# Designed miniproteins, single chains, part 91

Each design is a single chain, and the fold is of that chain. pLDDT is the mean over its residues in the fold that is shown.

## One batch from the design tools (miniprotein)

Design m3371
Fold by ESMFold2-Fast:
Order: sequence, then C-alpha cells, then structure tokens
Structure m3371 (fold): chain A 78 residues (1-78)
Amino acid sequence: SLTEEARKQLKLAEGYTARALSLLGQGRRDEALAYAEKAIEYAKKAKELAEKSGDQVLAEGAERTIKAAEEVRRQALE
C-alpha cells in the first residue's frame, strides 16, 4: 500500500538523518552532506506517498524529517 511504502521511505530517511548527524559530529562533513541529501530525498518521497494515502500523521513525520535533514545539510556546508 502507499501507506506501507511511505512508512518504509520515512524509516530510511530517519536512518540516513541519524547517520548524517553522527558523521557531522565526527567532523566528516562531506559524508554528512551526502547522507543528509539522501535523507531529504527519502523523506520527500515519504511525504508524497503519505499525502496520496491521506495519512496526515505520517506526512507530518516526513516533513519533520525533511527539516531535520535540511538542518544537518546546512551545518555540513558551514
């Protein structure tokens, strides 16, 4: 289902965001940037699928993950 696929994409995005944060904390900025960009891609796909399925809670979770990953990307570029 769209809802199941949205949850899968969100879980991937959350995992990539966590890896990006860890790499940023280690000073591995280029790698943190790459993982943050992957997280943004997966989270945007999760949001699209959640919106199509009508799952507002899942769409809000995806939006929160997009913002978190974008913040990691911003810090990696500083």
Scores: mean pLDDT 91

Design m3372
Fold by ESMFold2-Fast:
Structure m3372 (fold): chain A 92 residues (1-92)
Amino acid sequence: GAMAEVEVEIDIKNLTEEQAKEAYEAGVRASEQAGGRAEILDIEKTDDGYRVTIRVSAPTREQALRAAQAAADAMVKKAIELGGTASYRIRE
């Protein structure tokens, strides 16, 4: 119970498996640069892409939320760059 924890659920559409991996890896890196720790909990194949669930942890709730937002923003940006789309939800 020493860390705050936030989950990010991201729906990535119209990308290949390799492209979706590039997107969520960008999210993990952005979270770490923002002072969080990101762990991939699940990757599900959908009809038109992938749903990725990431757990972001940090010493404070504010830090965890900032790192989660950085992860989400980086994944959306990378997905768009690769020709796809992404939507996300952050859960406390």
Scores: mean pLDDT 87

Design m3373
Fold by ESMFold2-Fast:
Structure m3373 (fold): chain A 86 residues (1-86)
Amino acid sequence: SLVEQLAQALNDLVEAARNGDTEAVEKARKKIREIGKQLGLSDEAIDAIVDFAIELGRAGRDVRFTPAEVDGEPVIRLEDADGTAL
């Protein structure tokens, strides 16, 4: 699904930012923008999510984005290393 692809791209962005991999950061950023637009997200919302993921990666946070479902709606959860929702 697009939500699963977005979660994967966000995790790729967190890891790239953690490692200081500028090329991987730009690749993940582009993919997040493409998927986010397909999901109907505004450019401002996409930029905010991207900036948040980069900040998490640079801060060295051991977190991941996981696709989930709330009240029948597909969502993305932010989880810690133990799988606990943040």
Scores: mean pLDDT 82

Design m3374
Fold by ESMFold2-Fast:
Structure m3374 (fold): chain A 65 residues (1-65)
Amino acid sequence: SEEELEREILRTLVDMVIALGISAKDLEGAKALLDRIVEQAPEEFREDLRKHAEEGLKYAEEKLK
């Protein structure tokens, strides 16, 4: 479905931002981009994407410690 594909694309985009943030050692930039992605996402996806981003950022923080 279109909604399922859009959700998959947005979740993948979040994962890419987190991975690149880790590689660049730029979690501040990653967080700023993730905030923009969530804000611009369809309302029905925002809470799921926010939680996914928060989990990924926590993982990234531990990875860069």
Scores: mean pLDDT 86

Design m3375
Fold by ESMFold2-Fast:
Structure m3375 (fold): chain A 69 residues (1-69)
Amino acid sequence: SKEDALERLKELVREVGERAGASEETIERALRLVEEGRGDHLAAILATVMGASDEEMAEFGRLFREYMA
């Protein structure tokens, strides 16, 4: 469901951010982008600021498509 996809997206963002040592401010900004549906901006933050892996970026893309469906 969209609710399940949103919760999994938030979990992924927090896990990636915490592993990367991102500040709470950066993680909170990324979580806001999830809720705002700004997938392109969020993808850039995950890949460049948080160092998300290719596998994590693929999972992000799948979940974001499900959330926005």
Scores: mean pLDDT 82

Design m3376
Fold by ESMFold2-Fast:
Structure m3376 (fold): chain A 70 residues (1-70)
Amino acid sequence: EKEKIIEELNKLREEALSDPSLTDEQKQVLQFAIDRLIKRIEEDPSITIEDAKKQLEALKNVYEKLKKKS
């Protein structure tokens, strides 16, 4: 359901913003991308649950890659 995806996006944002391994710039970029996806899920009736899940997974992958950077 869309509500669960939004909940996971909010948790991802909170985790990223509290992660000391990320730079302030990386946190801002992730926050912006997460907030934009939440807004699209809420405002765009054409977005499917499948599309929302794919974008959530893409953002999770970006976060994991950033955590592994020097």
Scores: mean pLDDT 80

Design m3377
Fold by ESMFold2-Fast:
Structure m3377 (fold): chain A 77 residues (1-77)
Amino acid sequence: SLSEEQKKEAIELLEKAKEAVEAGDYLTALRLLSEARKLAEKDPEVIELIDKAEEALMQGDAATAIEYLEKAIERLK
């Protein structure tokens, strides 16, 4: 399981990634998702959601990426 500090940092990174996606800055979003993935490594469900968001961004599907980011954030709350 993730520590409370790891959850808080992961949520902040995922929220920033969502903002970057909404701004069309997919490069920044992918970097932030990579950082969040490292922090969330002990939660397989969160990792799966982050990986799906990254896949959506690589395909240019911002709407699907945002959906998976919101699910990951909710999971960590």
Scores: mean pLDDT 87

Design m3378
Fold by ESMFold2-Fast:
Structure m3378 (fold): chain A 66 residues (1-66)
Amino acid sequence: MQYLLTFHGDVAYEIGTVLRLIGRPDVEVERVDENTYLVTYLGSEEEAEALYEELKAEPHIEVTRL
């Protein structure tokens, strides 16, 4: 599954979140704009849903499901 992440206002939070995601073996992260990242999840649908809910709960980001 793929998610588009857009970060608003907190650069330290953006960097921390992106580094955490890059550290996962089941996730690919690509920067597509100055504050926008494409996240590709390589695992199961159930785990992808859990990641979506986790990201959606994060402050200072918008998560769009693709």
Scores: mean pLDDT 78

Design m3379
Fold by ESMFold2-Fast:
Structure m3379 (fold): chain A 56 residues (1-56)
Amino acid sequence: SIEEFIKEYGHEKLKEILEKALNKMSDEEAKEFREKLENDEITEEEAIKILIEIAK
């Protein structure tokens, strides 16, 4: 879960994964992802899983 990830790796590691994933995405894809998260179309847990997959 998000809470377990944050507890294990911390907020800094999560931020690094987010930045790495966003750098691999196009500007349009990154914008759509942010809008989905901001509008609660995807959960925070689902968002983190997607970012981890993109970042690897």
Scores: mean pLDDT 73

Design m3380
Fold by ESMFold2-Fast:
Structure m3380 (fold): chain A 56 residues (1-56)
Amino acid sequence: SADDLVRAGGRAGADGRWDEAVEHFRKALELDPNNSAARVGLKLAERRLAERRAEL
């Protein structure tokens, strides 16, 4: 479900796996476009991924 994907994205983010977090939040929005947690999570994860890649 979308909620399962939001939880998976949150877990990936907590582990610093922002690429996986982005994928999970995008899939959540495909299932439920009105899921605000997925929208907020996606924006945060994309920002963290961009910051991490810029530092490498």
Scores: mean pLDDT 81

Design m3382
Fold by ESMFold2-Fast:
Structure m3382 (fold): chain A 80 residues (1-80)
Amino acid sequence: KPSAEELAAYIAAQVERRLSDRPDLVAGLRALLDTAVAEGLSPEEILEQLRVVAVHLSERDPALAARLAEVIEEAEELLE
């Protein structure tokens, strides 16, 4: 099972790779991940925050939200 820092690093790498056409979103997600780790959130709590972001994003850009959801699903598999 990865630590919060390991999970955040994995997600950051995946969003940089898969959302490279949206640098502002990548920067925002990285800031969220850095803050969550600094606040001592668990891996499960970090994934919960990202799911909330994906839900809000789906109202504005459902295709982009689906891309973020795929990253979240892959990260969830690391916690099994």
Scores: mean pLDDT 85

Design m3383
Fold by ESMFold2-Fast:
Structure m3383 (fold): chain A 72 residues (1-72)
Amino acid sequence: LSTEQQKALVKVTKEGIDEIEANPDADKEKLIEEYREKTRQTLLDAGASPEQAERAAEAVERVLKVHYEELK
């Protein structure tokens, strides 16, 4: 990923973490799916390949799942 694509990824990941912290009782699956799609689209818009966008979406999904489990 380029520096700009990495900055976009960090921003989306931070937004997802903040959303989980604000709404710990929210629908986990729905929230993770939403941020997975948002991450994929954000990276594609930033010029990433479909493969790079998918890998970034998977990384965000893992981060959000771990953060959600830590709040239990």
Scores: mean pLDDT 78

Design m3384
Fold by ESMFold2-Fast:
Structure m3384 (fold): chain A 75 residues (1-75)
Amino acid sequence: SGLELLKKKLEEIIEKLYEAAKAGDEKKFKELVKEAKEFLEELKPVLPKPLYEEIKEKIEKAIKEAEKLMKKLKE
């Protein structure tokens, strides 16, 4: 189903963000953040608001946590 594909895409985006952060790959991390934001913009008009908000929160949390991890590892 479309929701299963959406869930897989969400998991892939989050996983790649953490991988880039752990590797200290700032360029790749920035590219993945752009992809995540584009994904959210595409979902906004087509998903029910509660589901959109859940996905948005998961992505935003993952970006913040991964960015924090990357900064900590660069010390």
Scores: mean pLDDT 82

Design m3385
Fold by ESMFold2-Fast:
Structure m3385 (fold): chain A 59 residues (1-59)
Amino acid sequence: MSPAERALELAAEGSRLAKEGRLEEAIRVYEQALEVARDFPRLAAEIREEIRRVREQLE
């Protein structure tokens, strides 16, 4: 599996956790996706935006 495919799978898992209201777990999974996506600037930016949205829901 390519790093981009792995990052997309992790981002999908993070999205699922966020929809379930498991916001802290969603952030952890999104941060794992961000590490894998480090060489893909566009995908990394999308993941950071998802992390930001989930963090805003925690407040």
Scores: mean pLDDT 83

Design m3386
Fold by ESMFold2-Fast:
Structure m3386 (fold): chain A 73 residues (1-73)
Amino acid sequence: PVTETTRWVAEQLIRVGELVDAIVEAMKGNKEALKRAVELLTEIDGRSKEEAIKQVKKMLETRGVKVKDEDFE
């Protein structure tokens, strides 16, 4: 149904916005935002926590921010 599909798409777009905000905060050194970005990526893409961590690291390193494995624990 169109209504259900439209609502689902809107919810996914909101989650993507939350992910962007979390990445921006993580770039400022907020470790809680780093963990939140991993959670959101897992929810949006259905990835494992390990793959989500790898993707978040890649996104941050592409933006000149280096993070350590312990920052995700």
Scores: mean pLDDT 74

Design m3387
Fold by ESMFold2-Fast:
Structure m3387 (fold): chain A 69 residues (1-69)
Amino acid sequence: LKEEYEKLKKELMKLSGLSEEKIDRVIDTIVESDDPELERIVLALFEKETGSKEAAELLKKLIEVKKKL
C-alpha cells in the first residue's frame, strides 16, 4: 500500500507538474475533513487547474489509498 501510494504520487507529480508538498496538502485536507462535498469540489478544481481528467482520476485513487492507510 505505501509503495503503491508513493508510485501513484510520483505519476501525479509528472502529469500535473505539482510539487510533492502541494499534492500531500491537498490529499491530507480531503482525508482529514472527511467531507464528500469538499472532495468533489477539490477534484473538480484539480481537473480545471491541471487541464487533465487523468490527473484528477489519479488524485482520487491516491485519496482512496490514503484512507486505507
Scores: mean pLDDT 79

Design m3388
Fold by ESMFold2-Fast:
Structure m3388 (fold): chain A 63 residues (1-63)
Amino acid sequence: MEHTKLGAHLFSQGRLEEALEAFERAIEEDPEDAYAWRGRGLVLEALGRHEEAAEAFARAEEL
């Protein structure tokens, strides 16, 4: 399964920590996947990790 799609699916189910792991794996496979960086940011915001979320969103906007 494509890790970006897996991350989005897990996030939609409220499985936030598993969604974060899936998006991080997607980034490891393709560091230029803007959707994976944005997905990571959304999950981090939901987890209350606002500083890390801001960094992920900034990276997505740069790509």
Scores: mean pLDDT 83

Design m3389
Fold by ESMFold2-Fast:
Structure m3389 (fold): chain A 80 residues (1-80)
Amino acid sequence: KKKALLEDYKLQLEEAKKQSPEQVIRTLDAIEKLAEKYGLKEVSEAARKARDEVRANQNDPEKIKEIIDKLIEYLDKVIE
């Protein structure tokens, strides 16, 4: 059950990475709220930190990609 949620979040992040910084921020905010609702506190915290980092780096596409890739790697480790 938790694995399916984390796999869905990972897919949403891969898709958001192709979009604007505003869409990335919206996706991270949605993941934070859903993870909190399902008791995934560490995932919610990671999504919030990633969102804050994206907000600080909205004019740096490479940095945004790096932030998202790092979060996806984190989710992969949590799935196992």
Scores: mean pLDDT 82

Design m3390
Fold by ESMFold2-Fast:
Structure m3390 (fold): chain A 88 residues (1-88)
Amino acid sequence: MKEELYEEGLAAYLEKNYEKAVEYFEKAAKLGDAASALYLGLALMELKNYEKAIEAFEKAIELAKEKGQESLVEQAEKNLEKAKEKLK
């Protein structure tokens, strides 16, 4: 189920339908999917919702660390810094 939500979110993201991508990735991230939390942040960045993007990237870091997904932690940390720079 969370894998299906991630795939639907990714399809919407690639189509640049960021509002739909946020809906799918938010549901998948709530089910503990770190990759979906990362893409949730990326979609929120495209929508210029930087505060929620920061929250999504922080969740992605937390979930990815729990699962030992080091590359995903690095990607989320880099994007977290970019989101924070947008609020400065």
Scores: mean pLDDT 87

Design m3391
Fold by ESMFold2-Fast:
Structure m3391 (fold): chain A 57 residues (1-57)
Amino acid sequence: MLSDEVEKLVQEAGKAIAAGDMKKALEYLEKMEKLSEDPELAESIRKQLLQYGEKLK
């Protein structure tokens, strides 16, 4: 089960992506990785961080 804080960060990251603010989206994803105690979710977040790092500009 995701914590409410992690779920909120997922929603905020999605909003930042929709607004074109990739830097802010990346910051939210990093916070989610730090708060996640689920190894599968942490791995998913790391993969997304790598993908967004390549798409930043």
Scores: mean pLDDT 69

Design m3392
Fold by ESMFold2-Fast:
Structure m3392 (fold): chain A 61 residues (1-61)
Amino acid sequence: MVSDEEIERAVLEIAAAVGLVTAKRQGNKEAESLFQKALDAVRAGNLEEARKYLEKAKEIL
């Protein structure tokens, strides 16, 4: 049985990866850096930090 936290981790990882590709395509290096930090935070298990970076990246994209 997959927990809600595991589902959230997967969703955040996908969102960060998609955002990273979009930022690279647009040449937005600041958003690219923030999406990369969000992805690193998800992989480290820090979902709260990942959400903060993801929100900030979306705001400037």
Scores: mean pLDDT 81

Design m3393
Fold by ESMFold2-Fast:
Structure m3393 (fold): chain A 66 residues (1-66)
Amino acid sequence: MEYRLTFTGPVEAQIGTVLWLMGEPNAEVTRLSEDVYRVTLSGPEEEQRALVEQLRSRPHVRVEEI
């Protein structure tokens, strides 16, 4: 599944979220602009769902399915 992340808050929160995602083996992160990223999730559906729920719970990020 593919998701667009739009960061709406401080750069520190953006950096924290991006570094966390880059550490995830089943997440591919591509920077589209200064505050917009594409995330492609792979692997088991249960792990994808858990990762999306964690993304949606993080501050200052909007998560949209593409």
Scores: mean pLDDT 82

Design m3394
Fold by ESMFold2-Fast:
Structure m3394 (fold): chain A 60 residues (1-60)
Amino acid sequence: MTAEEYYQKGLDALRAGDLKGAAESFRKALEINPDFEEAKKRLEELYKNAPYSKSIKEAY
């Protein structure tokens, strides 16, 4: 999968209400393309709106 495909998968997860799946998909997009600003922005918004631990901040 390309970074764009993972980004689309993350958007699909958000539409389904799967915040965990969305965050995972956006992280995968950034692993492939670290300069993918849209995926980075989406992931940061998820961490701000649904932070489940302080360790998540380090995983980014």
Scores: mean pLDDT 73

Design m3395
Fold by ESMFold2-Fast:
Structure m3395 (fold): chain A 53 residues (1-53)
Amino acid sequence: SLLSIIGQQLRLMGDMVDEVLRLRREGAPQEEIDRKAEELTRKFREQVAQLLA
């Protein structure tokens, strides 16, 4: 189960990083990019907390 959770975390992080990179490539406003990066950080924190429970 722990390995499955780690796999889910890695996929989730990858998807969110890809979203931030896509916004940059598409020329989205910096504020939108920053907001998405903040969301990535928040969700990463939540996933790490679950892994370390």
Scores: mean pLDDT 78

Design m3396
Fold by ESMFold2-Fast:
Parts: sequence; structure tokens; C-alpha cells
Structure m3396 (fold): chain A 55 residues (1-55)
Amino acid sequence: DKDKIKKDAQQVADNLKKQGKTDEAQKLLKDVNDAIKKGDLDKAKQIIRDGSAKL
């Protein structure tokens, strides 16, 4: 579900921004959108997991 992946990415990015990790938040959103455009939803989910691990 692309919509759920986008929501999960936004939530992780918002939490990264709250911790002052704005550059990491922006990169996460870009990388997730790039993966979705390529149809690689597994890659998008992995990027979100990696971002969550930085919290």
C-alpha cells in the first residue's frame, strides 16, 4: 500500500526533524519517493526501517 508507506515515511521524517535531524528527514522522504516511483516497495519499507533505527 503506497499510501501507508508514504504516511509511515512522513511520520519517521517528522520524528527525525524533532530531534534536529532535518537533513536525514529530507533524504528519507526523497529516497522513499524515488523507490515508490521505481515500483520497489520493499526498498521503500527498508529505507523507513533504517530511518526509524536512527531515532
Scores: mean pLDDT 83

Design m3397
Fold by ESMFold2-Fast:
Structure m3397 (fold): chain A 82 residues (1-82)
Amino acid sequence: LPAPDEAVRADEDGKKAERATALILEAEELVLRYDLPEEVKEEVERLIEEAEEALRAGKPEEALKLAEKALELAKKAAEEVL
């Protein structure tokens, strides 16, 4: 059966949750790979926990924003140690 755009839109919250999860994993990998400064690692981990909590609370949009913030912070810190 064909999957119309409306079916994709109906799962928009699921797509946001999936995207947030992907960004969380990417941020965690940057923290582990580049041995970021303790204070940055702690902040990134805090943002990841908040994003996961938002996902459990059924707030995928908030989770996505928190996950994007965590990834952005991790990437910026990784660039400083590269």
Scores: mean pLDDT 76

Design m3398
Fold by ESMFold2-Fast:
Structure m3398 (fold): chain A 70 residues (1-70)
Amino acid sequence: SELEKVLENAKKALDEPEPALRVVLHELIELLRTHDPELAEKIEAIAKENPPKEALEKSLELVERYLKEL
């Protein structure tokens, strides 16, 4: 799955500098808009309210939960 590959890449990026984390967050949000627009909007809100690393960590938890419910 493309979403699973993006999720794996995002986990590997957690120790990267902020510009890289922002790119990964954007890629994750964009991909999620095609699967679940409501989840994508929630993650976009998290990205706006949190520093990039914390935003990505919180977003990964939500995406993993979403994938388990499919």
Scores: mean pLDDT 79

Design m3399
Fold by ESMFold2-Fast:
Structure m3399 (fold): chain A 92 residues (1-92)
Amino acid sequence: DRDALRQAIYDALKPVAEELGIPEEVVQRIADAAADTAYKALQEGKSVEEAIEEALRTMGEEMFKEKVPVSKIGPLAKAARAALRAYLEQHA
């Protein structure tokens, strides 16, 4: 479920984003973008690892568009990778 995946990413990003002062609206947009990309990759028959890497690329592009400082990208990407891996390995 795309919405369940989005929620898992959002829940993982929210505490990190709160510590870094990233607005909730920005977190919602990056979680949506990452979830859409991962879900589409899986529907196209790509591997879990491919879906994770594509989602993280899309998330990075969205963070750049939202003007997230470079110093804050690493912690957010790390949290998202862990959430994506945990969710997708259980549902792959």
Scores: mean pLDDT 84

Design m3400
Fold by ESMFold2-Fast:
Structure m3400 (fold): chain A 119 residues (1-119)
Amino acid sequence: ASVSSSATAPEGAKISTTAFSGAAASVSASWTDEAGREYVAKLLLYLENGAETTAKAETTFGEVQASTGTYKPIESAKSESEATYDAATNTLSGSGKVTVTINGKKYTAELSVTATLAA
């Protein structure tokens, strides 16, 4: 399978892309604020099989707790997601956008991923 991704994120963000075995892919962007707190925006893209095959996307945002490395969701973050699946090319595509204000500063991350599932 081939995977391509893009991200627009705060300056210095680290971008990570993963294709899963089966019908899923993810892209994430992580960055630190001026106080050294780490944040992660993640787009998860997958196929849901039922009466029809449906593309699904989930966009999440949270903080990585420095003491534990544990991801904690930030409830005030606004997230938007879209997903499409083209059965003719076996291609799964999705995009996600997160906006959040932390300590008076606005952050925006825009994430996209496209995965070709047939190989």
Scores: mean pLDDT 74

Design m3401
Fold by ESMFold2-Fast:
Structure m3401 (fold): chain A 90 residues (1-90)
Amino acid sequence: GPEDAARAARAAAEKPLTVDQASEMAGVSKETFAIGLGAAVAYGALEAVNRPGGAVFIPKMSPEEAAEAARKGAIDTLKAKPYGSAAVPG
């Protein structure tokens, strides 16, 4: 849910992690984690960088700001079909 997405985004924002590492650390599914991180990236809190071992997320904001962005994005996604993280107002 939104709180799980917020927790995952906070963990990723504290240090660069792959999706697998961050989702395992936060104890959430990859789908829930992807929704939360996608929202945080769209909001500008995180940047997704492709690497041979998978995508790594680089923090652009504080862990608290990343968590809030992910929470909002997860709520918006649960209300409607996924928009590819387009639902968060600036």
Scores: mean pLDDT 62

Design m3402
Fold by ESMFold2-Fast:
Formats: sequence, C-alpha cells, structure tokens
Structure m3402 (fold): chain A 98 residues (1-98)
Amino acid sequence: HLDEAVEYARKAAEYARKAAELSTNPDAQEHFRKAAEYFRKAAEAARKGDVDTALEYLSEAMRHLVEARHLASPEAQPYIDEAIEYVRKAAEALRKAR
C-alpha cells in the first residue's frame, strides 16, 4: 500500500506540473508549485512509513490544488481534476497501509 501511495503522489505531482505549464496566472502557478512540493514530501514520508505525516502533506497539497482550480484556465482544468483524483487514491492507499 505504501508503494501505491508513493506512485499516486508522484502522478499527482506530474499532473499539477502540467496544469502549471498551461496556466498563465502567476498565483495559480505558485499554488501548483506548492502542491507539487507537498506531493514530493508526502511520497518521502510514505517511503519512511510515516502515514500520518504523509496524509498531512497530501491535505496541504489538496488545499493548494483547490485554490489553483479557482484561478486556472479552462485548459488546465482536466489536469487539476487528474491531480485531485490521484491525491484521493494516495490518501486511500495510505489509510490502508496503517
């Protein structure tokens, strides 16, 4: 389950990066960069078996994705939706891990 959480967090970061590339709003780009940073921290915590810390980092990443979604262009929306879906999958995998 931890390996699945790491993979899902990595995919969430990839989609957040793609959304940032399609966004012209600097505030949206900043939120995407912070979300990607929190996804990397969540993956690192998950690799260490620190489920609680990984879930906290995913929560922060989700908060930044939601803020970015309100600021982002229509072209970025599908990538934001994919990133949010992978955050949900990562959190579910972490909860199953213990």
Scores: mean pLDDT 84

Design m3403
Fold by ESMFold2-Fast:
Structure m3403 (fold): chain A 102 residues (1-102)
Amino acid sequence: SLIEKAEELRKKGEEAYKKGDYTKAGELYSEAGDLYREAGDLEKAAESYEKAAEAYRKAKDWLGLGSAYTNLSLVYKEMGDEEKAEKYYKLSMEAYAKAQKE
């Protein structure tokens, strides 16, 4: 199922994170978030994108961070949490602005 595949990717992301491969961890957590979102598990999608954002932040991968925050904004909009959606949208803009300087 999509959820089983998402859980496998989330576990692989955790292993990459523990090894200090933060960019890879961000990619794997983002993929897990995409699959949770497709499956309609918006809470697990948000958790996965938050882990992706943390990983990208540690990697100083500002483009990846911007993408993760964009996905968080979209998930919170789908959940009806406009306040969090706007906060993450603003954070995505700040991350993309940082990417232009790096």
Scores: mean pLDDT 91

Design m3404
Fold by ESMFold2-Fast:
Structure m3404 (fold): chain A 95 residues (1-95)
Amino acid sequence: DSLAREQERLRLGQITKELLQRHLKIAEEAIKNGESPEEVAKRLLELTEEILKENDLSPEDREALTSLIKGLADDIIKNKDIQQLKDLFLNLLNL
């Protein structure tokens, strides 16, 4: 059913957008609380695993989202500039 496949793509898009919005909020709040970039990265990864468990995603989609979040966590650790990450998220989410 092509309609069901299209609806699933839209659902995945919404899940991805919500995941990124939630991560942006957590990162921004952690900065205000004085958390280190490494603590922020750990929190983002833990929340990602929780969201992936709650959403019944295909193995390919789970791998793609996990890779994306791992990349973001690595950037936080390496750059230690969460403000730069916030600007990137805002541009990507168009919020």
Scores: mean pLDDT 65

Design m3405
Fold by ESMFold2-Fast:
Structure m3405 (fold): chain A 53 residues (1-53)
Amino acid sequence: MERIVRALELLLTGRYSIREVAERSGFPSQRAFTRAFTAAVGSSPSEFRAGLA
């Protein structure tokens, strides 16, 4: 599965921190995850999660 798709699923559950989402999605760091996610989705992981509330 694509790492970004896994991250989206984990963010939607609301059970994991952004750091845990990064680690569980196979990213080496939260910084690397944030850059990849923002490039793919157009918003940061924290902004995306805030928009779900």
Scores: mean pLDDT 78

Design m3406
Fold by ESMFold2-Fast:
Structure m3406 (fold): chain A 85 residues (1-85)
Amino acid sequence: MIDAGKIQFLALRRLEEAGDTEKVEALRKAGREIGQRPVSDEEIAEIEKLLGIPLTRSEANGVAALLRAGFSVEEIKEIIEQLRK
C-alpha cells in the first residue's frame, strides 16, 4: 500500500543522500501543510493530469507535498514507480 508517508519518506531519503538540506526542510514544511489541509478532488485531478498517472487520495497528498518542496514531475514519477514495484 502506497501512502503520502511512504512517498515523502522515499523523497526525504533521496534528498539526504544528495546532501540537499534546504530541500529537506522545504519537504518537511510542505508535508506539515498538506497534513493540515489535504488536497481537494479538483487538486487530485490536476496532479493526475500533470503526472499522466492515476493516483489515490493518499498518493496525491504525498505528490502535492513533493511539488510544493520543488521536486520535478520527472523525479516524482520515478518515486511513485519505485514504490509501486
Scores: mean pLDDT 82

Design m3407
Fold by ESMFold2-Fast:
Structure m3407 (fold): chain A 61 residues (1-61)
Amino acid sequence: GAVPEHTVELGERILEKAEELLKQGIITPEQARMAYRISARVFEKAGNTELAEEARAKAEK
């Protein structure tokens, strides 16, 4: 089974990579928002509601 800690770590890595690629101009703000939504879903599956809400807030900017 998936360990929740590993799932949270995956969500964090998705956010970090999306922000890095956006800063470098490799992806668009729209693509970054898609990555943030994926990260929010990952955090929800891990049971971390606070991180999920934070990722959703980033996706809606």
Scores: mean pLDDT 79

